# Designed miniproteins, single chains, part 93

Each design is a single chain, and the fold is of that chain. pLDDT is the mean over its residues in the fold that is shown.

## One batch from the design tools (miniprotein)

Design m3230
Fold by ESMFold2-Fast:
Structure m3230 (fold): chain A 102 residues (1-102)
Amino acid sequence: GSTTETKSETLDIEEGTSKSVTFTVTGSSVATVTVKAENLGDADVVVQVYVNGKLVGVKTVLAGKSAEIVVEDVAPGDTVEVKVTAKSGSGTVKVTITATYK
C-alpha cells in the first residue's frame, strides 16, 4: 500500500493578487503529488503548480468548481508551490496537496 501525506489550506485572494501554499516532500521515496483546488468564491482563479520554482501545471478553476493537477516523480526534498491568482474579482480557494509515496 502507498503512504500518503496531505496539506490543506483555504486562501482568500484579493482581485489582481496571488497567494501560495507550499509543501516539501518529506518521504523516503518519490511521490505522486495531487493538487486539488476547490473554488468556493464567485471569481474564476488561475492555479499554477511549481516544483523547485519550475512551472509544471496550470489550470483555470471556474467559480464554484474544482480542478486537479497531478505531478509525477516528485523527489524527497523537492518543494511544491501552488500559486492561486484572482484576476477579475476576489477569490476563496481551498487547496489540498496530497503526496502519495511509492
Scores: mean pLDDT 85

Design m3231
Fold by ESMFold2-Fast:
Structure m3231 (fold): chain A 60 residues (1-60)
Amino acid sequence: MMERLREVAAQLGAEGARLRAENPDMSAGEYGAALVARSRPLLQEAAELQHQLMAEEKAK
C-alpha cells in the first residue's frame, strides 16, 4: 500500500524535472504555480486511493 503513495511522490518529482527541462525560461513563481497545480490532483488521487484500499481491506 505504501508503495502506491511512494509512486505518486516519485512521479511528482519526475514531472517537476520535466517541467524545468521543457520550460527553462520559466520564472520561479511560474514554476511554483505549475508544481502546485500538478501536485493537487496527484495528492487528491493518493488520498482517495488510500481511502479505497482501507475500505477494500475491511470489505473483504
Scores: mean pLDDT 71

Design m3232
Fold by ESMFold2-Fast:
Structure m3232 (fold): chain A 91 residues (1-91)
Amino acid sequence: MEEEKEKEERKKRLAEELGEFAYRVSPVPSELLAEAFREAVEELPAEEVEELEKLLKSPTAGPLEKLQALGEKIYGRALEILKEKLEELKK
């Protein structure tokens, strides 16, 4: 369905944007970080993805508000996924 394709594309786009954002804050391998954010975003319901995307792209939302939303919804989970991927590389 067209709606499902749009939601899938939005999740991939958001995951790429958030991976780039996190890499600018902490210099880790961008590929692993982007993949971790993609997986974290895939775990969110579509409604949460839309709200987060809207907030991050809002010109009226401050940087602290955006950081709080990232922390609440995906950043912690993305970091756990990244940690798991880094541990796999040690083996």
Scores: mean pLDDT 67

Design m3233
Fold by ESMFold2-Fast:
Structure m3233 (fold): chain A 143 residues (1-143)
Amino acid sequence: SEEEERLAAIRQHLDALVDSVKQALDTLVEAIRVEREGTPDEAKKVREEAKKNLKQLSQQAIDHLRAIAELVPEAEPILETFEKYSQEALKSDPETAAKLLIKGAREVADGLARATGSPGAVQASRIIKYAEEAEKRLEEALA
């Protein structure tokens, strides 16, 4: 049915969004680990690579959130929230960026669960799980 096709499209964009968020969090946690354990030259290189990767992953996540908002207009505030956290994270050092994206990921997940209902519930749970795993790894890297 038309509704089944719409729900499939929502799930596809949600799955892609989850993948982008996970990759962004993994990128930041790894950059922080290298800053603490590596040489100053290694830390600088990983920081520069992380900024480039985050810019691409942020754009991918924004594109998928925009597609979701076109299918579910109630998701428009979630797109605005993500754009705000993403823009601030890209201007920040990796530790501050990680904290901002962990917070942003949780808020996006909560918003998606409310806006999309059943189609977004599983994906929202995955985002929360990845945010929790990133927070734990960040705490371990900063210890």
Scores: mean pLDDT 84

Design m3234
Fold by ESMFold2-Fast:
Structure m3234 (fold): chain A 98 residues (1-98)
Amino acid sequence: MTEEERRSRARARVAIENIQKATDEALKNYEDPEKVKRIADAAAQLVELAMRTVSPEAAREVYEAGLKAADKLSQHPNTKEAAERLKKAVEEAYERVK
């Protein structure tokens, strides 16, 4: 594995962990639509930044994690809109880098 690939995977893992943490925080705050929206917006920005700074292979890992986060949020009615917004942001970010 090249040093560049290793660095890209490390950046992707940090982004994925932060996306998962943000998803869990949104679910804990599902009764507060304002907090859910802020958390989802932050997660979307994190996905966009990560995909611009990693390799195509690592970007795919971030894409898959982002879609899983959106899917998890879609399981709760109060977070469904945030899930749709996050899914769109993830798909748009991936389209720009693939």
Scores: mean pLDDT 81

Design m3235
Fold by ESMFold2-Fast:
Structure m3235 (fold): chain A 69 residues (1-69)
Amino acid sequence: SAAETEKALEEFERALTLLLIRGDLAGAADLLNAWAAQHGIDVRVAPDASAEEIGRAARAAAERLRARA
C-alpha cells in the first residue's frame, strides 16, 4: 500500500541520513544496497561511493518504490 511504502521510505531515509551525518559512507552504501535488494529495487552503489552518489542512488530507489506502489 502507499502508506506502507511511505513508512518504509521514512525509516530508510532516517537511517541513511544518520549514517551520512556521522560520515559513515561505507555504512550508508551498505544500508542502501541492502534496502534496495530487500525491496527488489535494481539500484546499487560501490562500497567507496561518495555522499553525492549515495544521495542520488537513494533518490532513484525511492522513486522506483513509489512508482511500484
Scores: mean pLDDT 85

Design m3236
Fold by ESMFold2-Fast:
Structure m3236 (fold): chain A 89 residues (1-89)
Amino acid sequence: MEEAIERIRELSERAAELAREAARLYALAEATGSEELRARAEALAREAQALLEEAKRIAEESGDERAKEAVREGLARALAAAEEGYAEA
C-alpha cells in the first residue's frame, strides 16, 4: 500500500511541474501568437493529464482511501501549479 501512495505522489509532483510549464507556455503563446508555443503547451498538458489518470488508476486498483486522498491532493496541486504558471508568464 505505501508503494502505491508513494507512486501516486511521484506522478502528482511530475504532473504539477508539467502543468505549471504548460500554463506558462499557454500564456506566452497568447501574448505572442506563437503556434509553436501553443503546440508545446498542449503536449505538456496532455502529459500531465496522462500522469494524473495513471495515479487515479493506481488508487482505484488499490481500494485504499489514503491512495484516493493522495490523488485528490495531487489534482489540487496540479491546478494550483497551472494557475501559478499562467500568472508568472
Scores: mean pLDDT 85

Design m3237
Fold by ESMFold2-Fast:
Structure m3237 (fold): chain A 100 residues (1-100)
Amino acid sequence: SRLNERVRLSEALAKIVKEETGKEITEMTAQQLVYYILMWAAKQGRVSLEGEENARIVIDLSGTELGEWTGIERVDVDKETLELLERLEEAGLITRIPEP
């Protein structure tokens, strides 16, 4: 799956990851990147639990640089993660690292 693919981060995304990890990380799996975006958003109070039994984890990106760069205002972490990754790649914020 795309979540297991390695990605190279732009300086803008590396800054977000540095705010979460305290370290400059330039390459990681797509799944790790999504996790750090989730943690970054959670610290800003931008994560809500929605739907039956609060089973849906939703990130509100509206008014953020990340939302402006991707054109995405809300992300359902379970259902829309691949769309987020596609928009990040289209915006030049990540590049895929091909497996040898």
Scores: mean pLDDT 81

Design m3238
Fold by ESMFold2-Fast:
Structure m3238 (fold): chain A 122 residues (1-122)
Amino acid sequence: SEEIKEGIKKIIRDALEEFETTNTPVSDIIDRAAREIGRLLGLSEEELRLAREIASRVLSEHPQAPLEEQLELVRREAEERGLSKRTTIAAIALLLLSYAIANALPIEEVLERLERELERLE
């Protein structure tokens, strides 16, 4: 839904702004964003944990892969594991946030990427 799309975009924007403007630890920023995404999507603790696991695994196993490829790998892993669309959205958003923080991507580029990925899941 549009409400979910705009909600996720706001969570990611707020997280990236906090990263750019404060000295908050990255782990705290990601944890807070994950909890807010989980709440917005109505995920169980187990579904949120799986989303975080997939995002973390793709980042650690494919650190040299372009962002587009890492996002596709997250989507494929979620599909192969039979995860819900909502859990897949969470995994994609968390990968994008983590990648953006690690690579200092501009907020607007991150939000454009997020929009594209959410459209693919509609």
Scores: mean pLDDT 88

Design m3239
Fold by ESMFold2-Fast:
Structure m3239 (fold): chain A 88 residues (1-88)
Amino acid sequence: SDADLSEEERKKLVVDRFIEEMRKAGIPEELIKKIEEILKEENLSSRAFQIASIMVALELKQPIDESELDEEAKELLEEAKKILEEIK
């Protein structure tokens, strides 16, 4: 049960599952490693997962309708693009 897991065990399971899903989606290992580092440094914050999800979507060339994004979502998109540029 999720209620029986320690915070550290829960965090590890969330990260491990996200990494496995990225590998199954064909995300490059270099990008997976960078995303794992971001998630760990930000202590699995909602912001870190949002940035990581955008980075995955951009790598998979998923269409992003920027006209539907609010100011916060646009800021997250720009941060994700910046991180991707730094590792390519």
Scores: mean pLDDT 76

Design m3240
Fold by ESMFold2-Fast:
Structure m3240 (fold): chain A 59 residues (1-59)
Amino acid sequence: MEMEEKKEKARRIAEAELKRKGNGITSKDVEAMVDQIVKETGLSREEATAVVREVILEY
């Protein structure tokens, strides 16, 4: 699915930002990552938010 490619790119963006920010991640940083993912992938805000939260829970 086209959606799988978008979700994979979204995960990579979230992982890169988490690696950069480390343990200092805040809710405002999450919103910024969601905005960036929506812009870069075209996912909905809801889908982008789900990906970011999943990545945070994994790492």
Scores: mean pLDDT 77

Design m3241
Fold by ESMFold2-Fast:
Structure m3241 (fold): chain A 70 residues (1-70)
Amino acid sequence: SSQIEAIVEQVKKSFEDVLEEAKKLSEEEKKKLIEHVKLMGEKTLSTLSEETKEAVKPLLEELLKKLEEI
């Protein structure tokens, strides 16, 4: 569906921006960002349809893993 495709594309772009900004942060600031992303991600997923959640959840998990690797 075009709606889910649009959401996935927007989420990917937002996550790329988050990763680029995270590279500029101190270790303490990165830790706070990771906690914020976890909380906001969980809240956002709870508002999505199951189909959209299935598409977005792996992207969020990948973002969190990449943030922890920086």
Scores: mean pLDDT 82

Design m3242
Fold by ESMFold2-Fast:
Structure m3242 (fold): chain A 91 residues (1-91)
Amino acid sequence: MDDLLSSLGAILTLGFMGLPASKVPEFETLIKNAADAILNKDYESARQHLEEAKKLIEEAMATHDFTAQERELLERALRGLEKVLSKLEEA
């Protein structure tokens, strides 16, 4: 459990550093909602929020022009989200 919440904290930080300022509040809300759902053992809601966060990053990467550093941060955030989603699917 602590590992999942720590991973979400790291993912939030990567999103804060890589995403456009206009997308940061939505991303933060999705990650916080996912963390709350995990704490309540509502893994269905947690998966939904994390899938929405993943989609937000993927759509941002498709529609915005990023530096190589920003793209690397967002790719790391996507890998982190996939890892958390994989662990929730195995629960």
Scores: mean pLDDT 83

Design m3243
Fold by ESMFold2-Fast:
Structure m3243 (fold): chain A 80 residues (1-80)
Amino acid sequence: ADAVLAELEKRLRQIPGVSEEESREIVDAVRQMVDALRAGDYDAMQAAGDRLSELIKRYPEAGPAVEEALTRLVAELQAA
């Protein structure tokens, strides 16, 4: 999980117009989603999903990187 999130942050920092702080916010939102999925907490999943949707609306070029990271993290949870 941490390796996937570190790679996501690196990719986000390479996107024009995304600052280091903004990259950290997006990574935090992805981490919140994964933690909610792991816990089976529907309310936390909804909150994390709403936050992530708002961030992607502001930074649409981050969408593909976030989608790839979530896909990999969900696969890790299913393999455990």
Scores: mean pLDDT 80

Design m3244
Fold by ESMFold2-Fast:
Structure m3244 (fold): chain A 70 residues (1-70)
Amino acid sequence: MKEVKELVEEFREKSKEIIQKKLEENPRAAVAASIIYTAGELELEKLLEEGDLEGVKKKIEETLKLLESV
């Protein structure tokens, strides 16, 4: 459980960095990234409430890949 909290915190920090870089270079990509992050954060919170730790890990990986692809 402690490891999952660390992964969530790392996810949030990495997402902020990606969005901020995109905002400086391409505002359209930053908007898309912000939407992806928000959707990922909402699903992540639901999975944490349900205790689906494997779902949390998968959602973090999926969301980060989508953020970097935009």
Scores: mean pLDDT 81

Design m3245
Fold by ESMFold2-Fast:
Structure m3245 (fold): chain A 81 residues (1-81)
Amino acid sequence: STETRVVEGEPIGPGEIGELSFDKVKGAVSTTVELALEKQGLLEVVDIIETEDKITVVARNVSEDGVGEVQVTMTVTVTKK
């Protein structure tokens, strides 16, 4: 079976770095992550950290002062046997 989840992070201010974490589903055969960062145009992915139990996206807001906060959205698709 396949399940899709949407995970929203906290807003990231101009020039700041934020993290968005998602817990992996126990017994998953595969996990696919889609990030909405490119659609925002204001976020740069600094790192993607995958552990046994979590996926963490580290993103930087590349906007200049006065543009405002940007929220990271992550879509996770999980497939089970």
Scores: mean pLDDT 68

Design m3246
Fold by ESMFold2-Fast:
Structure m3246 (fold): chain A 80 residues (1-80)
Amino acid sequence: DLEERVRELGLRDLGTERVPGEELWVRIYGREEDGTIVEKILVVLNRRGEVLDTVHLPPDVAESRRRAVQLQQRVLEHLG
């Protein structure tokens, strides 16, 4: 359950941004330490607000980068 995981990790809803040029939106949940967002969950949504994909970006920068690249690949698959 996404809502439960957001609560367990202590993340806050930071808003929803449209992916430029696409009918896709990314809802961002994040946790801040010392003025910096250190952990995120990204939720990819279609125009109807339905969840297409979800990725957890942990505080580890290398792991977070790896997961972001994998999300980008999966999003391209959802567009095809």
Scores: mean pLDDT 80

Design m3247
Fold by ESMFold2-Fast:
Structure m3247 (fold): chain A 71 residues (1-71)
Amino acid sequence: SQLEGDILEALALISAAVAITDAENRGDKEKVEEIRKWLEETLARIRELFDQGKLDEAEALVREFVKKLSE
């Protein structure tokens, strides 16, 4: 359902917001811009995968995005 796609987008947004806040608190402007770009690319891909009915791939993409933010 649309709800699953919305939840995956929300998870990506919340995770990115936390990571951006951490980077901003450190004064790491380059990391802030990098995370913003990753978020934009990830959200576009989530929407594409969801529209194609590829929910497992969308979930895996969000897991990889969250992992990448932890580096």
Scores: mean pLDDT 84

Design m3248
Fold by ESMFold2-Fast:
Structure m3248 (fold): chain A 78 residues (1-78)
Amino acid sequence: MTGEEILKLAKEIAEKLVKEFGVEFDKAASIAYLAVKAINEGVPKEEVREKAKKRLVEEGLSEEKAEKAAEYIVERAE
């Protein structure tokens, strides 16, 4: 993916995280961008998912919601 494609995809993921999971946009955008970039750089999706889940829990999501959000991020980032 190009840098522009990564940014566009991260924004789309962030908008869904705000709407469905109540994550603040700036935090959602940061988490989504780092996840999309990591997947594009060849980091294993399982590792990216666990890191995203941990970050989402730190931002105030329950473990169950963070897991669902992290799965969505990784599925959309591929």
Scores: mean pLDDT 83

Design m3249
Fold by ESMFold2-Fast:
Structure m3249 (fold): chain A 100 residues (1-100)
Amino acid sequence: SLDQQLRLLAQLTIHELDVIAEELESIDPETAKKIREFRERLREALAAQDYEGFLALVEELISYLKERAEESTGELKEKLERAARGLQNLADQLRALLAQ
């Protein structure tokens, strides 16, 4: 049950990265590329069932998105802040499951 919940949450997190990358592709292609690079690393961590490493990668990406948002304005800033917030919610859920 716990392993199944961790796997499903991790798969949902990877899916959210695909959505965020697609939304950013036209307005910030460099950040979209960075998200896709994180997605591949997250897939490798998931395949290894390394959920602690998976969480660390999500937290690293959140930090990157927050830093990028501080350097941005307008629609891009709002989208980056929303992406970071969404990923933070998923990271908090993953951390709670790992603490069980």
Scores: mean pLDDT 90

Design m3250
Fold by ESMFold2-Fast:
Structure m3250 (fold): chain A 94 residues (1-94)
Amino acid sequence: SPAEQRRALAEARALLLQSASAFLEAKPTSHEEVEAGIRALLARIAELLPELEPALRAIYDRTWAEHRDAPPVELGRAIFREFDRLLREREAAV
């Protein structure tokens, strides 16, 4: 239902913001740490919103490729921004 979809999107966004804050505060120093953290977050969001998994994976792959030479913190920040943008766009569509 639209109400259930709105709740799932709000929960996914809260999870994203909490995960982003914890990740950035930890100041990851390797791309492996970024990959592990982001993949865990993606899996949790996909549990709430399984229809978004292909879009989230595509964003992850594209953003990783665009920022592969960036410092790990900046790569993570870019991925979190693109995930938030997707969730905001889907929230506006409900």
Scores: mean pLDDT 84

Design m3251
Fold by ESMFold2-Fast:
Structure m3251 (fold): chain A 82 residues (1-82)
Amino acid sequence: MPVYELSDLEAAYAATVGVTKRRLTLEELAEVFGAILRKLASQPKPVTLPDGSVVNSVSEAVDAFNERTREAMLARDRELLE
């Protein structure tokens, strides 16, 4: 069974936001993540983050990742202020 990390979802998200040809990227992403998303939609399973935290959906995993990344950047910015 294929194993996907939050980093894989982040890379796909960043690529989608960064590309100008969104139509082709969306089609490719739909094919790549289609089987995983269908499986998760039919039988929701917890997603384990690298920190050992567990979330109930892929959407929550992406949100948690973005939140942590944002907090890390803000913490680093505070150190740079002084």
Scores: mean pLDDT 55

Design m3252
Fold by ESMFold2-Fast:
Structure m3252 (fold): chain A 107 residues (1-107)
Amino acid sequence: NLLEEMVALLNSSDYEELKKGLALLVKTEDPEIQLAGIETLKSKVANLSDEQLAAVIDAAMELIEKTENPEILRAIKDLLMEILKTTEDKSLILKAIGGILMAIGRL
């Protein structure tokens, strides 16, 4: 089950397992699976390292480019907004702002 595999990987504290989960999230065309993955990530933002947050932002930006679904675009925007509240890293802040603007521009 793709949903169960993706959520388990996204819930891992291991960076390589997180990256595998993010790859599944970007690959899926199922909006219910995409929403579940985005909500899983949003719940974990406070517990992610800057390296993990960078990987999450990169995956979020790939999803923005891939999707025409306004519900997914809003969910990604909310995830990136949560990252902005969490990180003090200037590079991650700029990347997250860029992603938010891209998502809003596609709504």
Scores: mean pLDDT 88

Design m3253
Fold by ESMFold2-Fast:
Structure m3253 (fold): chain A 63 residues (1-63)
Amino acid sequence: SRAEEAEKAAQKLAEGLAKRLKEETGAPEATGSAELVGDKIKMTVKAGDKVYETVVPVEKVPL
């Protein structure tokens, strides 16, 4: 389904952003995750002690 594809795409985007933030901030670790919540995707990126969260509609996730 589109929701499942959007969750997978968002997961890859979150992981890529986490890698970039780790390189830019010098954090020892960074993680990116995406979770399907109803008709929206919640993306979380952590780099060191910093946490970034965003919520996007499934229809707005680039596939």
Scores: mean pLDDT 79

Design m3254
Fold by ESMFold2-Fast:
Structure m3254 (fold): chain A 80 residues (1-80)
Amino acid sequence: LSENLKKLIETLKEVLEMLKNGASLEEIKEYVEKKAKEEKDEILKENLLSATEQVLKLYEEDREKAIEWVELQIKYLEEK
């Protein structure tokens, strides 16, 4: 759990930087799908895919909402 949590946080931080730098939905989706594909841990894989779907959904409506959500997730996970 601890190492998987660190990997999830690192991936979310990278997604946050991509969002702030104006990366497209396709770029974010491709990045996280690659990370999930390389991951052998089923729980981390599911968490990465779930987080990606939420980010993409929010970004379709408003990029700032996606940024706020990712920042909140990172903060929440770092408190665990």
Scores: mean pLDDT 79

Design m3255
Fold by ESMFold2-Fast:
Structure m3255 (fold): chain A 70 residues (1-70)
Amino acid sequence: SPALEIVRAAAERAGLSPEEIALLERLQQASLAGEELEASDEEKERGLAAAGRVRAALTEEERAAMEAAE
């Protein structure tokens, strides 16, 4: 999906590891499906911290594209 591509690109710019990117993709897929991620609380917290780093790396164009991709 466009939202996943944007998150991946921003994660790469933010310097996330492949494991952090995979965790973000899992969180994003669960969110898009309206489901809870099947992961430990600690993994969920790490995913949210990584998502914060991605949000800081997003351009305003990418943020607008994510809103439009719903």
Scores: mean pLDDT 73

Design m3256
Fold by ESMFold2-Fast:
Structure m3256 (fold): chain A 61 residues (1-61)
Amino acid sequence: GAREAGEVHAALVRERGAVEGGRAAAALFPLSAEARAAAAEVAAKLNAIGDELEAELERAG
């Protein structure tokens, strides 16, 4: 799970350094389609908030 992946990443970074440990962890735990879909949903929500703020600023200016 995510906790175990984080523990392995931390151990590899501690043992091998940030760059090499990060590469090794990424090879073991590539992003799933579900994780990419969840990230896209969050990005869409952030973009919608940005659009609302921009409209409010135009109204205020």
Scores: mean pLDDT 66

Design m3257
Fold by ESMFold2-Fast:
Structure m3257 (fold): chain A 73 residues (1-73)
Amino acid sequence: MEALLEAEEALALTRMALSIAKLQGAPEEVIRRLEEAAERVDRVIEAARRGEASEEEVREAVEEALRTTKEAL
């Protein structure tokens, strides 16, 4: 599943952005949104591995996480 690989990459990027935001003293709301985005992608990856999430659901979670990451930077 191509979308699963993209989701894993998005999760890594979101976690990296979260680390940078914390290091630079970003507002708590920004940090919280990045944490929420990372948790959502992680949950969708786990669901997809169990066959409980569609490719569309995975891609939607990826798009939201990347948008949140872009808005935080």
Scores: mean pLDDT 81

Design m3258
Fold by ESMFold2-Fast:
Structure m3258 (fold): chain A 74 residues (1-74)
Amino acid sequence: EKRKEFVQKLIDELAKETGVPKEKIVDRLVELAKKYNAKKKITDEMIEAFKEGKPIDVEEFNDAVAYEVLELKK
């Protein structure tokens, strides 16, 4: 699944860059998703825009990433 693969790679990169364990990054994103009631799925358009460095709605993108992280734990 393209969206799940994208989120997993993002978590892997964040863990590598920050030195924070993946489980802590996932826990923080899940906490944010629950706090802000994240319900929007990541779209192909969001993934493409992010990779190309195009302007995106950062709040909408972050909410969608948090939503996908929450779904990955199911």
Scores: mean pLDDT 63

Design m3259
Fold by ESMFold2-Fast:
Structure m3259 (fold): chain A 92 residues (1-92)
Amino acid sequence: LKELKEKTSKDNTPENAAKVYVAELKEKNPELTDEQLEAAFNLLKAFLSGASDEELKEAVRKAAKEKLYDLIEELLESAGERVRKIIEEALK
């Protein structure tokens, strides 16, 4: 995700970068539902676009309801301290 964040900042929109990642996620995990893929897309878009704290919290909560815990953990590992705290608060 650090590489994806750097790419998005310079050469690509957050929306397009999120679409590419979700397409790869679907290819590797074909069992994922459309609802799970939509939640993953919204979470990645919010994370990459620097969305508001409230928008990011909402996206994280929706992803958690869809049991996308691996993706949430990956975001926690790649996030700065401020964003990491927001994600942790959303999971409470």
Scores: mean pLDDT 78

Design m3260
Fold by ESMFold2-Fast:
Structure m3260 (fold): chain A 70 residues (1-70)
Amino acid sequence: MIKELEEALEKGKKLGLDETVILSLEIEIARIKKDIEKALEYEKKLDEVIEKKLAEAGKPLPPRSNIKLE
């Protein structure tokens, strides 16, 4: 499982996939490793990247949401 996500992350970086996709994969890898601190750091970075992209695209920014996790 984790190896497949790590391979997807490496392939995504090589193909120049969007930073949001790369961060999403890193979040999933951190969650599987049970590294909650790293997962939260990547989630915060992902939120910042999305906000920046939406601002640059002229779209309204979504309101900040609490993490909903189950």
Scores: mean pLDDT 72

Design m3261
Fold by ESMFold2-Fast:
Structure m3261 (fold): chain A 64 residues (1-64)
Amino acid sequence: MEKGLKAAEYFRELVAAGLSPEEAAAKTRERFGEPSAETQEVVRETARRLREIGDEFQAELLAK
């Protein structure tokens, strides 16, 4: 439970820093180990939402 929260936080920070959701998820798994099925679902949902938002102005956000 606590590990999942830290993994999700780390994943979000990586995406915000400019990594793709796929790369951020891979790095998060490397650092925090194999997530539970529930944690994997949360990460996947978050990645999907961030990808949709990112497609709008991610280039501008990263360039800034």
Scores: mean pLDDT 64

Design m3262
Fold by ESMFold2-Fast:
Structure m3262 (fold): chain A 93 residues (1-93)
Amino acid sequence: LSDDEIARALVSLFVMAAYLALKGVREGRITPEEAAAFVERVGDKVAETLESLGRKDLAEQVRKLAQEIAEALRNGDFDKAEEGIQKLAELGS
């Protein structure tokens, strides 16, 4: 398993986590603030790990998208949140 394969797997796991957060807030199981905080926390950990793998470029994109997704979730803009998650999925492909 290469570092590149690990990096893509980490991004894909983050995509799944972000979708679960979006689903949770849509279903009223968690608050928008809780969902946003979760996405930011996971995004930071994923980005730190990507940097340790030498993927600073990917880490910067993950941080940017995590922030955009979190802000969309806080604002109740679920369509924008889903767009951000889709862009994140493209990074993991």
Scores: mean pLDDT 87

Design m3263
Fold by ESMFold2-Fast:
Structure m3263 (fold): chain A 69 residues (1-69)
Amino acid sequence: AAPSTEVTRELRTPSGKRGTLTVTRGSTPAGRQAYAEELGAKAMAWLNEHAADDIAAQEAYAAALAAAR
């Protein structure tokens, strides 16, 4: 099996609401791509659920995507 690690990332809104995302990060190019896609999708889903109108939440989402790549 391809090497992988579970990565937990914390999300926070300016209102003080916190969430965590746990995503598997692989060492292969395909695993890294899957990690970036899953982290981005989970971050966007969490922000839409909890902070849709929050500019700081959009910045957190962008940072999560950058950290995944």
Scores: mean pLDDT 69

